# Designs tried in a protein design run: designed miniproteins, single chains, continued (5). Part 49

Each design is a single chain, and the fold is of that chain. pLDDT is the mean over its residues in the fold that is shown.

## One batch from the design tools (miniprotein)

Design m17679
Fold by ESMFold2-Fast:
Structure m17679 (fold): chain A 67 residues (1-67)
Amino acid sequence: SMEEEKLKLLAGAYVAGLEMRNKLTGEKVEPKLLPEEPIFAGMSTGTALRNSPEELSEAAAEYIEKI
């Protein structure tokens, strides 16, 4: 459950970071994976994360790497 919240917060932090960068630099970079994506929505149920915690962690890491 804590891991689900961490991954969700991580995705949210990535999106917030992009928005902040866009405001500071004047760029309009679109996030690659939104917190509302099915994978992140599934985190709120716990079931999806329990079945694929590794994939969710990898997705979040790749999400940040592409900033």
Scores: mean pLDDT 52

Design m17680
Fold by ESMFold2-Fast:
Structure m17680 (fold): chain A 100 residues (1-100)
Amino acid sequence: MEEKVREAALELVRTAGKAGDEISKVDPEAAKRIGTLAIAIGLLASGAVFHPEEARDYAEAIKALGDEIAEIARSHGLTEQADEIRKKTDELAKLLEELA
């Protein structure tokens, strides 16, 4: 389960990074925000693996961060990437809820 959490977090961060790369061509500040949020997701996922008793709180935080990334992507016309980010966010959050 911990290995699946790490892989899901990595996939979400990669998907967010691709959206950030496209957005950086027109809105560098929005791309920077996506980068900051993606780093936070990685840290929270790692924290949940190390402290499974807090994993549900980390899942809620990750959902909020993932939703913000998805909204930034959608606002820049990357609707398909926004939908993928939301799906990956939900998948990661469910895995974290299983740790608790």
Scores: mean pLDDT 86

Design m17681
Fold by ESMFold2-Fast:
Structure m17681 (fold): chain A 75 residues (1-75)
Amino acid sequence: SLEEKVQKALEQINELAEEIIANAPSPRVAATQLRALADLLRREAERSTDPLMKEAYLAKAEELERQAAALEAQA
């Protein structure tokens, strides 16, 4: 189902974000990489024809931006 596809995509994106945070040499580098991932998700949202997938990507991009800002504040 579409809901299962959205959930699977979000799980994979969450895994990538966790790997970025765990493996980045500094909070500043982690923040930069999370912002790059957010930009990628916004581009995927623009290409998507499905409203549910589009909204999921945009919401996740905003979440990643907030995480990046928090990491920069800790640096």
Scores: mean pLDDT 86

Design m17682
Fold by ESMFold2-Fast:
Structure m17682 (fold): chain A 56 residues (1-56)
Amino acid sequence: GGGEAGAKAAAEAGDEEGARGGRLASQGNYQMGLEYAKKGTGVGAAVGGAAAISAS
């Protein structure tokens, strides 16, 4: 999956909630990953959310 890549991108953008979303997605917790990505409003949230949705 893309959860780890999304988490890295969100962290680089300073979007901690988006980074959490990506990490949760990489662990297979896609529903929680999406919720955290939504809370991280910004560039990182979009990346984290996309990774959560598209990763397996």
Scores: mean pLDDT 61

Design m17683
Fold by ESMFold2-Fast:
Structure m17683 (fold): chain A 79 residues (1-79)
Amino acid sequence: ASFLSKEQALEAIRAGKSGSLAGTYKGRSVHLSYTPLSGGAFALQVIDVATGDTLLGKVASSKEEAVALLEQLYAQYGT
């Protein structure tokens, strides 16, 4: 699958869309995923590409919180 840039992912969240970014954790390939939930909330996950395991999950109560959480996750795990 094609991955968005960080800027495109932030725009996708503002538009209420799901997607993912490529990332790395301790030399392992991960996906930073964001999925809209009911009421404007978002689920954000760091997923190990090799195993499909969720390494970290967070819920943002709003699009604004989802943007802030994606920025934090990208700073930690983004390529």
Scores: mean pLDDT 79

Design m17684
Fold by ESMFold2-Fast:
Structure m17684 (fold): chain A 100 residues (1-100)
Amino acid sequence: SLVDKLEELLEKLKEAIEKKDFETAEDVVHSLLNMLHEAITEDESLSEEQKEELRRIQEELQRLLAGFRAAKAANDEETALALFKEVARLAERAIELLRK
């Protein structure tokens, strides 16, 4: 169910990127961060190695979110799009990690 929820968020993020809906894209990043936090703190089925890799993905997502906020302040749509495409790539990596 966590994988299914992450896949649903990834599809929502891809649609938001295509529509240049940065408000929805930012909301999806917050939802991804919350789900990764719950997986790291509460999912006893995950190994410590999986949790460590998820923490690294979480840290990178937080850096990308900070970069987006800077791009938004500068009205830099091209940078915002590039950052959200990188968020999608990290979400795909988290899904792949959790499928195993």
Scores: mean pLDDT 86

Design m17685
Fold by ESMFold2-Fast:
Structure m17685 (fold): chain A 87 residues (1-87)
Amino acid sequence: MSKEELLKKAKEHIEEAIKAINEKKFDEALKHLEEAKKLLESIPEEERDEEVKKLELEIEIQLGVLKIVAGVNKDEELLERVEEIEK
């Protein structure tokens, strides 16, 4: 896939993750964030510009939201899954 296609798909997955979080579908949100991260990781280092970094930061923000949700709900499984994706 082109870099542009990878960025578009990553953005779509981030948007679906945000939607899933709002619907309290945290398993779906995690899957979308994991796919977005994998898409961005497939972009070569020399092509990792500000747009890539902005999307990486957005993924980190949404993972942070899920960690807060896991803490509030005492959901240890959700917390462990978020921490695995953050690695």
Scores: mean pLDDT 84

Design m17686
Fold by ESMFold2-Fast:
Structure m17686 (fold): chain A 77 residues (1-77)
Amino acid sequence: AKGRLGLTEKTIEAAIKMLEQIKKHEKSISDEALEKAKEYIKKGNFAEAYRILAKVSSPELKEILLSFAKAYEKVKK
């Protein structure tokens, strides 16, 4: 749905774009893991998306996903 203030949609879109960019640099993220993480993000389940990607040895990815999870929590309320 296209709305007047799409903060949740913007957060989801930004997270998906970030994951796609990270995947280009992080070979430990499989295509299957990326797709599952994107599906969880689309459903607003950032914690599960983070868990799928938690085996990726990237502190930057951890910080980015946690940031998006917090942003989503604030706007979904």
Scores: mean pLDDT 67

Design m17687
Fold by ESMFold2-Fast:
Structure m17687 (fold): chain A 77 residues (1-77)
Amino acid sequence: NPLSPEVSEAIGKATLALLSRDARGAFEHARRAAELAPDDRDVLEFAAATLLTAGGLDPSLREEMEEEARRLRERAE
């Protein structure tokens, strides 16, 4: 099934935040996408990868983002 419009919007916002080097925005929108599609492995993997990239942009958020990404990848199994 295609992604819902809300999930697609969250993915788009997370991607735009990464391109703008907005680590917090990428974090918030990636988490939103995962919350909207909690059983979609592709969405969970996207969210985890986005969080790891965002953590590299802002070291103050890195530990929090890496821990969240680890949890999302565990769920993506």
Scores: mean pLDDT 84

Design m17688
Fold by ESMFold2-Fast:
Structure m17688 (fold): chain A 93 residues (1-93)
Amino acid sequence: MPADEKVIRAAELALEGGLRAAKKGTGQALNYGIAGALGGIGALTMHYLGVGTNEEARRTAIGAGESAVRGAELAGDEEGKELGLEGIRLAEE
């Protein structure tokens, strides 16, 4: 998979995991879920609009994935956690 496709997929996984955590969680789980989802949208926006560098988009996708993982852990969503972890792995590769 090309590096750009990995960043896109990482951002999509952070958005999905973040939305799952936000829907299931309350308090901090909701907050981290929203942060992951918005960070995923931000990374996708950077990629599709050509704003920032590839490295900035990648770092944003990683940060979004980390927020999604934390939200999923707090919400007790093991599947959502795995989505966020996979996104981080793809963006770091």
Scores: mean pLDDT 83

Design m17689
Fold by ESMFold2-Fast:
Structure m17689 (fold): chain A 95 residues (1-95)
Amino acid sequence: SDKEVLELLSRALKLVDQALLYAQQGDMDRALELLREAIELLREVVRISKDPEVKSLAEESIQALEDAVRANTLDALETAALTVSQNYLKILRRL
């Protein structure tokens, strides 16, 4: 349902924001753990959503976060967080 998608997206966005705060404090290990949790929530969005554009935007956000996890840098996390935030707003306009 749209409510379930919104709840999962809001939780994922909050985890990404928390990951950025930890990364800015130099705690990259904690930041990466939070990003992995956000990725799992976004995978649930892909699984339960019936809107192909919502699925596509969630998959794009997953890829951005997975790239940030591999890069393991603050700059990569900031770039991924921007992508996730932009895609969150696009999904909100569809729900």
Scores: mean pLDDT 90

Design m17690
Fold by ESMFold2-Fast:
Structure m17690 (fold): chain A 85 residues (1-85)
Amino acid sequence: MTPETLRRDLKLLTEAMEEIEEAAKEAIENKDVAKMTGIALEAMAYIWLAEEAKKQGIELTEEEEKAYERAKEIIEEILKAIKEE
């Protein structure tokens, strides 16, 4: 992945993070395992992109660092909800 492509993909997913978080809360509340799984994969994709950016020496913006922490929290909440089944 090139730095330009990585930066573009990070920006797009950062902009979507609020909607992903809202969707995660709804899926957890409704016990929708299929939706929880899909949302967890989206959050994991963001973490992978952010870690790849750091590995390539690309500095994350404050907004992207916040989205990175939110993505981690989303995964933890989904894993907790699945374990409570």
Scores: mean pLDDT 81

Design m17691
Fold by ESMFold2-Fast:
Order: sequence, then structure tokens, then C-alpha cells
Structure m17691 (fold): chain A 68 residues (1-68)
Amino acid sequence: GTLVRVELYKDGELVGQGLGVLRDGVLTARVTMKDGSERLIRAPVGPDGTFSVTLEDGTEVTGRVEAV
């Protein structure tokens, strides 16, 4: 897998950042949210490096990955 930096956005605002691994088009990442909480993210990533995911609290966010 590829080590990636992850950014999460809600309503165009950065709400979380972290590190993860992209393998076979699927991201697995640990992200720290702006409130200090940690979340585990698993989502399929598009060819442009973007994705959408619903967090465990029901919050829908968009994200992007960048290779480290």
C-alpha cells in the first residue's frame, strides 16, 4: 500500500487530518478531528484522490489523499 496524508472537509471547511494507507483503491486511515477526537476511516478513493465517507457519528464528510 501507499502511505498517504488525509484531509477531511465538511461544507468546504477542513475538519480533520491524518495519515493512512491506500491499497487497491481503498483508504484505511486514522484522522484527528478539529475537536481533538480520533476517528478510523475506511473508504474507496476515486482516481482523482477524493472520497466521501460517513463517520461513525453519522456525519458525512468529503476527503482527499496525497502521497507522502
Scores: mean pLDDT 83

Design m17692
Fold by ESMFold2-Fast:
Structure m17692 (fold): chain A 55 residues (1-55)
Amino acid sequence: GDEKERAEGGYKLGYGLGAAGASPEVAAAGSFRNSGTEAARKAGYEGALKGREAA
């Protein structure tokens, strides 16, 4: 697929994991790595954590 599609998928998965309260180590686990780019995954995870703190 398109690199942009993979990045968007990674962001959504990272965001979902952060919203669910998963640890950074769990979010970085191997099974998740193929869903998008590392940067997109991290951005999604961090976005969810910041959202939870701000809410």
Scores: mean pLDDT 65

Design m17693
Fold by ESMFold2-Fast:
Structure m17693 (fold): chain A 85 residues (1-85)
Amino acid sequence: MKLPPVEVLQSLGFSEELAREIEEATGGREELFDPLAKLYAARRDQISEELALEIARRAGERFAGREVSFEEAQRLVQEIYEELV
């Protein structure tokens, strides 16, 4: 990968600090980045940094060791968000 995960997450709208924490929480799984960023951008006033990290962590754990489609990742991050609110 030419662009580091943190820089990809920053380009999607996360702060540098939050981007580093999300990269760690997801285990660097880039397929989770766009779904997480879209959810966060759509609900920025309702999703704290702590909540964003918890969603990232749970998504990373659920898909640990396997490839996921963008559609699966988008569905999962939305489901996790709904479980946490």
Scores: mean pLDDT 76

Design m17694
Fold by ESMFold2-Fast:
Structure m17694 (fold): chain A 60 residues (1-60)
Amino acid sequence: SLEELKEKIQKTMDELVKAMRELRRARIAGADPATIEALRNRVKELQKKLQELIEEYKKL
């Protein structure tokens, strides 16, 4: 459904903003490299998911 896809896009965008904010805070706080890497990977995963959802939306 178009509505369900729009909701998934919005939710993924919100999660991405939160993850990016967490990464920025972790960098400022001098978090360990493993923590920074995990947060960076989370951001990349959310970016990929968002791109996939947008691509699905375009094919409707």
Scores: mean pLDDT 87

Design m17695
Fold by ESMFold2-Fast:
Structure m17695 (fold): chain A 89 residues (1-89)
Amino acid sequence: MEAKLEEALELLRRAERAFVEAVERAEETSDPKEAVELLRKAIEEVRRLVEEAAELLREVGLEELAERVRESGEGAIKLAEEKIKEIEK
């Protein structure tokens, strides 16, 4: 149980790092195409990591926490998608 919880928390930390790094790099680049590619890759990585973490949390009986984590991840993904739309204007 503890090992799965620790793994889930590590996946969530990786998702946060990937999201923040991608947003920062997207703001730094002068190429809007590169910015969009960075954000799209981050969206896929965050989605994968959050789903893996949520599954581990469900396996240890933390179903409510798993749902909150998934909702938080979807929120971050939507913010990145909105940023992509803004860049693509």
Scores: mean pLDDT 84

Design m17696
Fold by ESMFold2-Fast:
Structure m17696 (fold): chain A 104 residues (1-104)
Amino acid sequence: ELAEKAAELVKKALDHFKSGNMEEARKYAREAAELFRELAEKSTDPEVQRVALSLAGVFEAMAEGKADIEALELAYQAARDLSRGDVPRAHELAVKAGELVDEA
C-alpha cells in the first residue's frame, strides 16, 4: 500500500545517496515525497497526515540537494514505522529528521 511503497522508495533513495548516485537518490526522494503527500490527502487520521507531510518535506529537501545522511536515516526509520502502523514512533523520528534538514 501507499505507506509501504513510500518506505521502499525511501530505502532506494538512501541506498543511492550512500553509494554517491545523487541523480537516482533525488529521483526516488521526489517519488517518495509525492506518495507521502498522497497518503496525507487520503488519510482520515490527523496524526498520519502530520507524519506523512513531515516526511514529504524531508524528501523534497533531499531532492533539492539539502540532504543530510543522519536526517535521511531517521526519515527512513519513520517511514518504516509509519508503514507498520507505529504512528507515535514515526512522528518522533520524522520531527527529528525535519530538524536536521532545517538546521543549515
Scores: mean pLDDT 82

Design m17697
Fold by ESMFold2-Fast:
Structure m17697 (fold): chain A 112 residues (1-112)
Amino acid sequence: EKEEKIKIIEEAKEFLLELMKLELNDTEENRKEAEKLYEEFLKTKSEELKEYVELLALLAGYYVSVEKLEPEEAIERAKRALINYIEGKLSEEEKELVERAKKLIEEAKKLE
């Protein structure tokens, strides 16, 4: 169970990193590839993968905005935080951050 969730988190991280790298090098070819990648993502039936991509994006955004990390480092930190959350290894403060992000995603999903 934990191993399966960690694998999904790793896949979500790779998707987000690929998308970010394409957007950072804003060429016609990269825009086309980013659009294709996003279309393929939308066609997936994996609700868990979608939720982890959104969680990673929210947490990475927090680390970029508040802790001033570079985007790639922020995504890696977000992945580590989610893995530690699943393993029960987070501090109380970091656990609250992850739980808040998860709640925001759940509330947003209910609106749309």
Scores: mean pLDDT 77

Design m17698
Fold by ESMFold2-Fast:
Structure m17698 (fold): chain A 94 residues (1-94)
Amino acid sequence: HMKEENIEKAKKALEEAQAAYDRTVRLAREGGPHLRPAADGIRRLLEEAQKFYEEAKKAPDSEVEKYTKKIQELSDVARELAAVAEREYRRLRA
């Protein structure tokens, strides 16, 4: 079923965004307060993705793909911000 497939893709993207957030929070705690803005940025993206996920579950089949794409886009940005934070953490720990 197309709706179920899109919801599953959205859930995977949301899980990836959550993992990115969790990693960045850990690095901010261990690497110092200068990484907190990155963690806050990822948190806002995750919160927005969670809202779209709830909307996708309530949406008719024709609308679900739109929300899944938005969640995937937000997840991609969250993962990129986490990667930048990890590079900064490694530079400061070298």
Scores: mean pLDDT 85

Design m17699
Fold by ESMFold2-Fast:
Formats: C-alpha cells, sequence, structure tokens
Structure m17699 (fold): chain A 72 residues (1-72)
C-alpha cells in the first residue's frame, strides 16, 4: 500500500471507532488512545471532547483534517 492508502485506512478506522463510541460500544477514552497513537495528543483531546459533547460530525472532521495534514 502507498502512504496515502495507509493513511486513508487509518482515517476510516478512527472514524468507525468514533462512531462506535458515540453509539456506546466503546469509551471516548479508547477513541482518544487510538487517535493519540496515530494523529497525536492535541487531535486526540479535541476528538474526545467532540464525542463527549455528542458532536460526531466534528470528531470525524478533526480526524480527516489531521490525516490530510500528515499527507501534506
Amino acid sequence: MTEKERLTAREVALAILATAASLGYVSPEDVKAAVREFLGEEVAERVQKAIEDGNLPEAVKLIREAAEKRLA
């Protein structure tokens, strides 16, 4: 896989995990840990807060923007 393909796969996986957390299948802390591992602490904290606020579209947007920034 290219770096772009790997990053897209990670972005999709993190978006699925954020969605699962919003539906109560996983904790926001587990999502934070996964986002931190790939996208860093700042993005992880912002994504966790968005999920806790019930703002899944913002959480997904934060993951997408951080992933795009790594490709640039």
Scores: mean pLDDT 76

Design m17700
Fold by ESMFold2-Fast:
Structure m17700 (fold): chain A 74 residues (1-74)
Amino acid sequence: SKAEKLKEKLNELGEKYGSELSEEAGDGIGAALGYAGAEDFKGAAEALREAARHAKTEEAREALLELAKEAEEL
């Protein structure tokens, strides 16, 4: 399902960039997982954009914003 694919990508992003995330960015990813589970993809995208504001590196920020764009297109 779209929700399962988005949740998988969210988990992969958290694992790859975990050290580059603040607690606030991690909380945003957690919120996005909840929205994805509810099939609220717009909510997931907004949570990811908020998480990106709290990313410690440009690479993590860009990854969060790209996933937000993917979620919004679902």
Scores: mean pLDDT 86

Design m17701
Fold by ESMFold2-Fast:
Structure m17701 (fold): chain A 93 residues (1-93)
Amino acid sequence: LSKDPEAFEALSEAGAALIEYGVAKALYKAGKLSEEEYAKELKELVKRLEELIERLKEQAAKAEGFVKEELETEIRALEEVKAEAEEEVKRLE
């Protein structure tokens, strides 16, 4: 059974973005990133997640069964992280 390479690439990119977010958040909490630098990182994350969510939604619309359930679960998780990052940007500005 073949895996969907487009969905896998989007999920891999999302994973990388979430790791970068985690690092930026940790550095900010440790006082090693300024509010300006942190806000810039969050804005970039929001843009990347928006593009990845749309790509995953397109793949989910074409998927069936378990694969569709997994994609919908990941989409929801990414939408929650995007909303958190957007709220954080508003808090910093």
Scores: mean pLDDT 80

Design m17702
Fold by ESMFold2-Fast:
Structure m17702 (fold): chain A 68 residues (1-68)
Amino acid sequence: SEKVEELIEKSIALAEEIADKLRQIGLDISKKLGIQVDQDLAADKVPQAVKEAVREKQRKLMREALEK
């Protein structure tokens, strides 16, 4: 179903947006508490290939859940 695939893509996009916002909040709190954070984990330096692999895994899991 076209609508199911569209909902999966929108859900992944929303989850990524929420994760980015939560990451920024975590960085701000860490700075206030003097906690050192790995900048490579905190920044947009995660390789695009890794992001796409995670996205593909999420698509498969969501598709399997919706088939039930």
Scores: mean pLDDT 66

Design m17703
Fold by ESMFold2-Fast:
Structure m17703 (fold): chain A 89 residues (1-89)
Amino acid sequence: SDSVPVKAGEEGEKAIEELAKRYRELATKIMEILKLPEENLEVLDEAIAKGVATMKENYGKADAEKLIELLDENEEKLLEEAKELAKKL
């Protein structure tokens, strides 16, 4: 294909960082519901940092915005599933 890989650019990088922030907030809420130790947040933060770096190299603003939309659409369901799982633990 005669397409050049799209760099995220400044706006794309901000969108990817917003996605990472939203994902971290959701993951933190799930961890709190499941009563997982806060030490797991350090592992999560490292994984998010690696993911952000990879996304900034390979994806643009539109890709990050689509993932944010999917996260928003699934947040309530994921939180409800975490609450149900917590009752079984």
Scores: mean pLDDT 76

Design m17704
Fold by ESMFold2-Fast:
Structure m17704 (fold): chain A 90 residues (1-90)
Amino acid sequence: SEIIEIVKETIKKVEEALKEKKPWEEIVKIAEEGLQKAADLALEQNDKESEKIITEAAEKFLEIKGSDLSEEEKAKKIIEILREMYEKLS
């Protein structure tokens, strides 16, 4: 699935950004762009099941982004959310 490939690429980019010690804002941007791209493709394909899974992941992402956790803990939680989304889409 092209949606699964987008999610997989997004996880890889977030993990690479963390390894390279990129700014938190760049990590957030990568995750947001990946989630939006996956959502747009699910909508284009009329894939309501994938839309639901991606929407739930996006909601969890926004909760973590707005939390009082450290940037390191937020990044770990974002990777967990993206991986959970990948598993549900597979």
Scores: mean pLDDT 87

Design m17705
Fold by ESMFold2-Fast:
Structure m17705 (fold): chain A 84 residues (1-84)
Amino acid sequence: ATVTVTVEVTSDSDEPVTVRVSLYTTDASGNVTQLPVEKTGTARRGETVTLTLTADVPAGQTVSAVVEVEGPARTVVTTGLPVP
């Protein structure tokens, strides 16, 4: 199935924050696999960065978005829904 994930990151830091978003799948056995899609953006104080990723995911797996933040900004990790 095709999955589209949109991630919004807001920074309250005085320093520019580099944000990297990766998608992962988790199967029924708990095996985690990284999807071959990544987006990177930079957020400054009071700015919101929107990153959109699209990937093909096998049915029955869970899609998770992992946000890696380089800097003192708030860290957001989101868990996706099972893919039907």
Scores: mean pLDDT 71

Design m17706
Fold by ESMFold2-Fast:
Structure m17706 (fold): chain A 97 residues (1-97)
Amino acid sequence: MEEEIERVKETALRLIDEIDAAKRAGNQVEADIYTALLEILIGIARSEALQGNVELAKGMAEVFEEAAKYARERGLTDVADLLESGAKRIKELIEKA
C-alpha cells in the first residue's frame, strides 16, 4: 500500500514537471498528452474508491492534494484545479460509502 502510494506520487510529480517543460517549450500537444495521463491517474483512484479499496483511494487523493500545491507553485493553475477537484470527488465517494 505505502509503496504503491509513493509510486503514484512520483508519477504525478513527474507528469507535472513534463507539463511544465512542454508549456515552456510551446509544445501544447505534449502538454495535453501529459495532462490526459494525469486525468487517467485520477480515474484509477476513483475506480479504486468505487471498488472499496478505501485506503489506497484515500492515499491517492492525498497525493493529488500535494501534487496540486506543486503545480500551483509552478503557475499550472488548470492542472492544480484538476488535481484538487479530483481529490475532492474521491474523498466524497469514500465518505458516502
Scores: mean pLDDT 87

Design m17707
Fold by ESMFold2-Fast:
Structure m17707 (fold): chain A 77 residues (1-77)
Amino acid sequence: LPVLVSEGEGEGLSGAGAAAASGAGARDSTQKLGGYGPVTYDGLGGGEAGAVFTGVSRNAGGIGIGRVTLKSDGADG
């Protein structure tokens, strides 16, 4: 399971290429809530593409905090 080090590292990686990866994970969870489990599982590629479009993945460095910010940033409208 992730630890505090993972959250700190997430911020560094989020700034690099892992930014989309972190956002994909957060987005994946959000899609499950907005659609359905299989939708996220089946649309993992789609969710990943959406994460690439979302540059806020950097906020996912905290995972917990990043998830909240990521959803608000994308869902905030």
Scores: mean pLDDT 37

Design m17708
Fold by ESMFold2-Fast:
Structure m17708 (fold): chain A 76 residues (1-76)
Amino acid sequence: AVEKLLELIEELNKDESLSGEEIGDRLALLIRENTNSPEEGYELARKVLEELEPRRDELQEPIQKVLDSIEESLEL
């Protein structure tokens, strides 16, 4: 699941035509399809953010904004 989400983020990072909303929707869908509860979704998203932390600033701006939004929602 972590590997699939990281792969999707890499794919989305190469496509400059996607809006932040489209990126967010695709990430949310993959999380929902690979988890059985909100708690599992939280754990999956957290692990992905931890894996991306060293290179997060190298990602395209729309993707960074979506990841920032996800991180903010997890801190609450």
Scores: mean pLDDT 75

Design m17709
Fold by ESMFold2-Fast:
Structure m17709 (fold): chain A 84 residues (1-84)
Amino acid sequence: SPLSRAVSALEQAIAAVNEGDADSALAALEAADNALAEAKDLFSTERYVALRLQIIGAKEEIALGEDSAAVSSLNSLKSTLSEA
């Protein structure tokens, strides 16, 4: 499902951040964003926008080298999507 692909991509992003591979982390997060867009109809507009803002925040944290914050944000997002 698109949700399981999003969760899998978030797990790949977390692994990449933990390995210090920002490029792979950003690529995995883009895959998660694309999978979330495919699942858009499962959410209200407000909920989808909130989830997209969380992805954008995680991208910014990765780009700034804020690895601990990025892992925390990605785990929070993964938990939210796993409850869907």
Scores: mean pLDDT 85

Design m17710
Fold by ESMFold2-Fast:
Structure m17710 (fold): chain A 120 residues (1-120)
Amino acid sequence: LTPLQQEALKLLEELEKQIEELVKIALESKDERVKELAEKFKKEIEKLIKEMKEAIKNSDWEKAAKLLSEMNGKLVEFYNEVSEILKKNKDYELLKKIEEQYDKIKELLGKLSELLDEMK
């Protein structure tokens, strides 16, 4: 693997860990809808991360960038749906944890997006 591939894979591994933490936090919810959304999101993201690891290893930077965009879309959708439920339930403590974790993931997505754009 090239140094750039190693850097991209390292950022993706960190992103995977932060997404796993987001799912773990969401599963603390007493609302079954939040738990179902978290399990669905986990499965969808695991698939995208696996495909992205393969794209990076193959130097398919355009495919990797497209998959990253799709992951960002799934993350935003998940965050919006979970936040709406938690606000209606007045679960502001869990909402704050979700928001803090979401912000960390968005920062990592930005770093990875910038790196992938430089490799096009």
Scores: mean pLDDT 89

Design m17711
Fold by ESMFold2-Fast:
Structure m17711 (fold): chain A 96 residues (1-96)
Amino acid sequence: SAEEEALREAYLAFINAASKVELTEEQQELLVQISQQLALLNKDPLSVEILQDLVALTQRTLELLKETSDDEELLAAAEALLAAAQAYLAAVKAAS
């Protein structure tokens, strides 16, 4: 779907931005958790539960980055990732 492609694109942009900065251990752990949640979503792409967990993880990641990072590209990529995850969740809920 368009929402799946948008999420993949946003995730790749986020990982690219993260690769250019020094991440704290806590930031690295959240990135690992996001990658694991996306792997679960690939196995069950219509799961509201997996998508809700992904939205919650991306929200927590953005909040941490706003407190701990001044990197504008990384913050913008995290906001875009959250928006893409929220749009995907909304599309799946609307289709049920």
Scores: mean pLDDT 88

Design m17712
Fold by ESMFold2-Fast:
Structure m17712 (fold): chain A 104 residues (1-104)
Amino acid sequence: MSPEEQVRELVKKAKELMMKAASLLPKDMSKKVKKSLKELVEEFEKALEEKDWRRAARLLVHMGAMATLLAVRSRMLGKEEAFKLAIEAERLLEEAFRIIREQL
């Protein structure tokens, strides 16, 4: 599997986990997170299509920050399932970042 395919699959899985985590949070917070995440993933896909590994790396850092925000908010609200989903998403995004770093 190519580095681009590996990274795309990891980000896809992380997005699915983060969307599930957001769905377990209050509606206003969920809506804001889901919108921001969709925009970040769309920009990330464009960066991959353009083979802009540096831009893809920066967008992954922003997605990682979003996963951390989800984890912190979930913990504060006592949403253990959402917290676990957010932490797993962070691990997948970290693996994706490692692969991209090797392409730089």
Scores: mean pLDDT 88

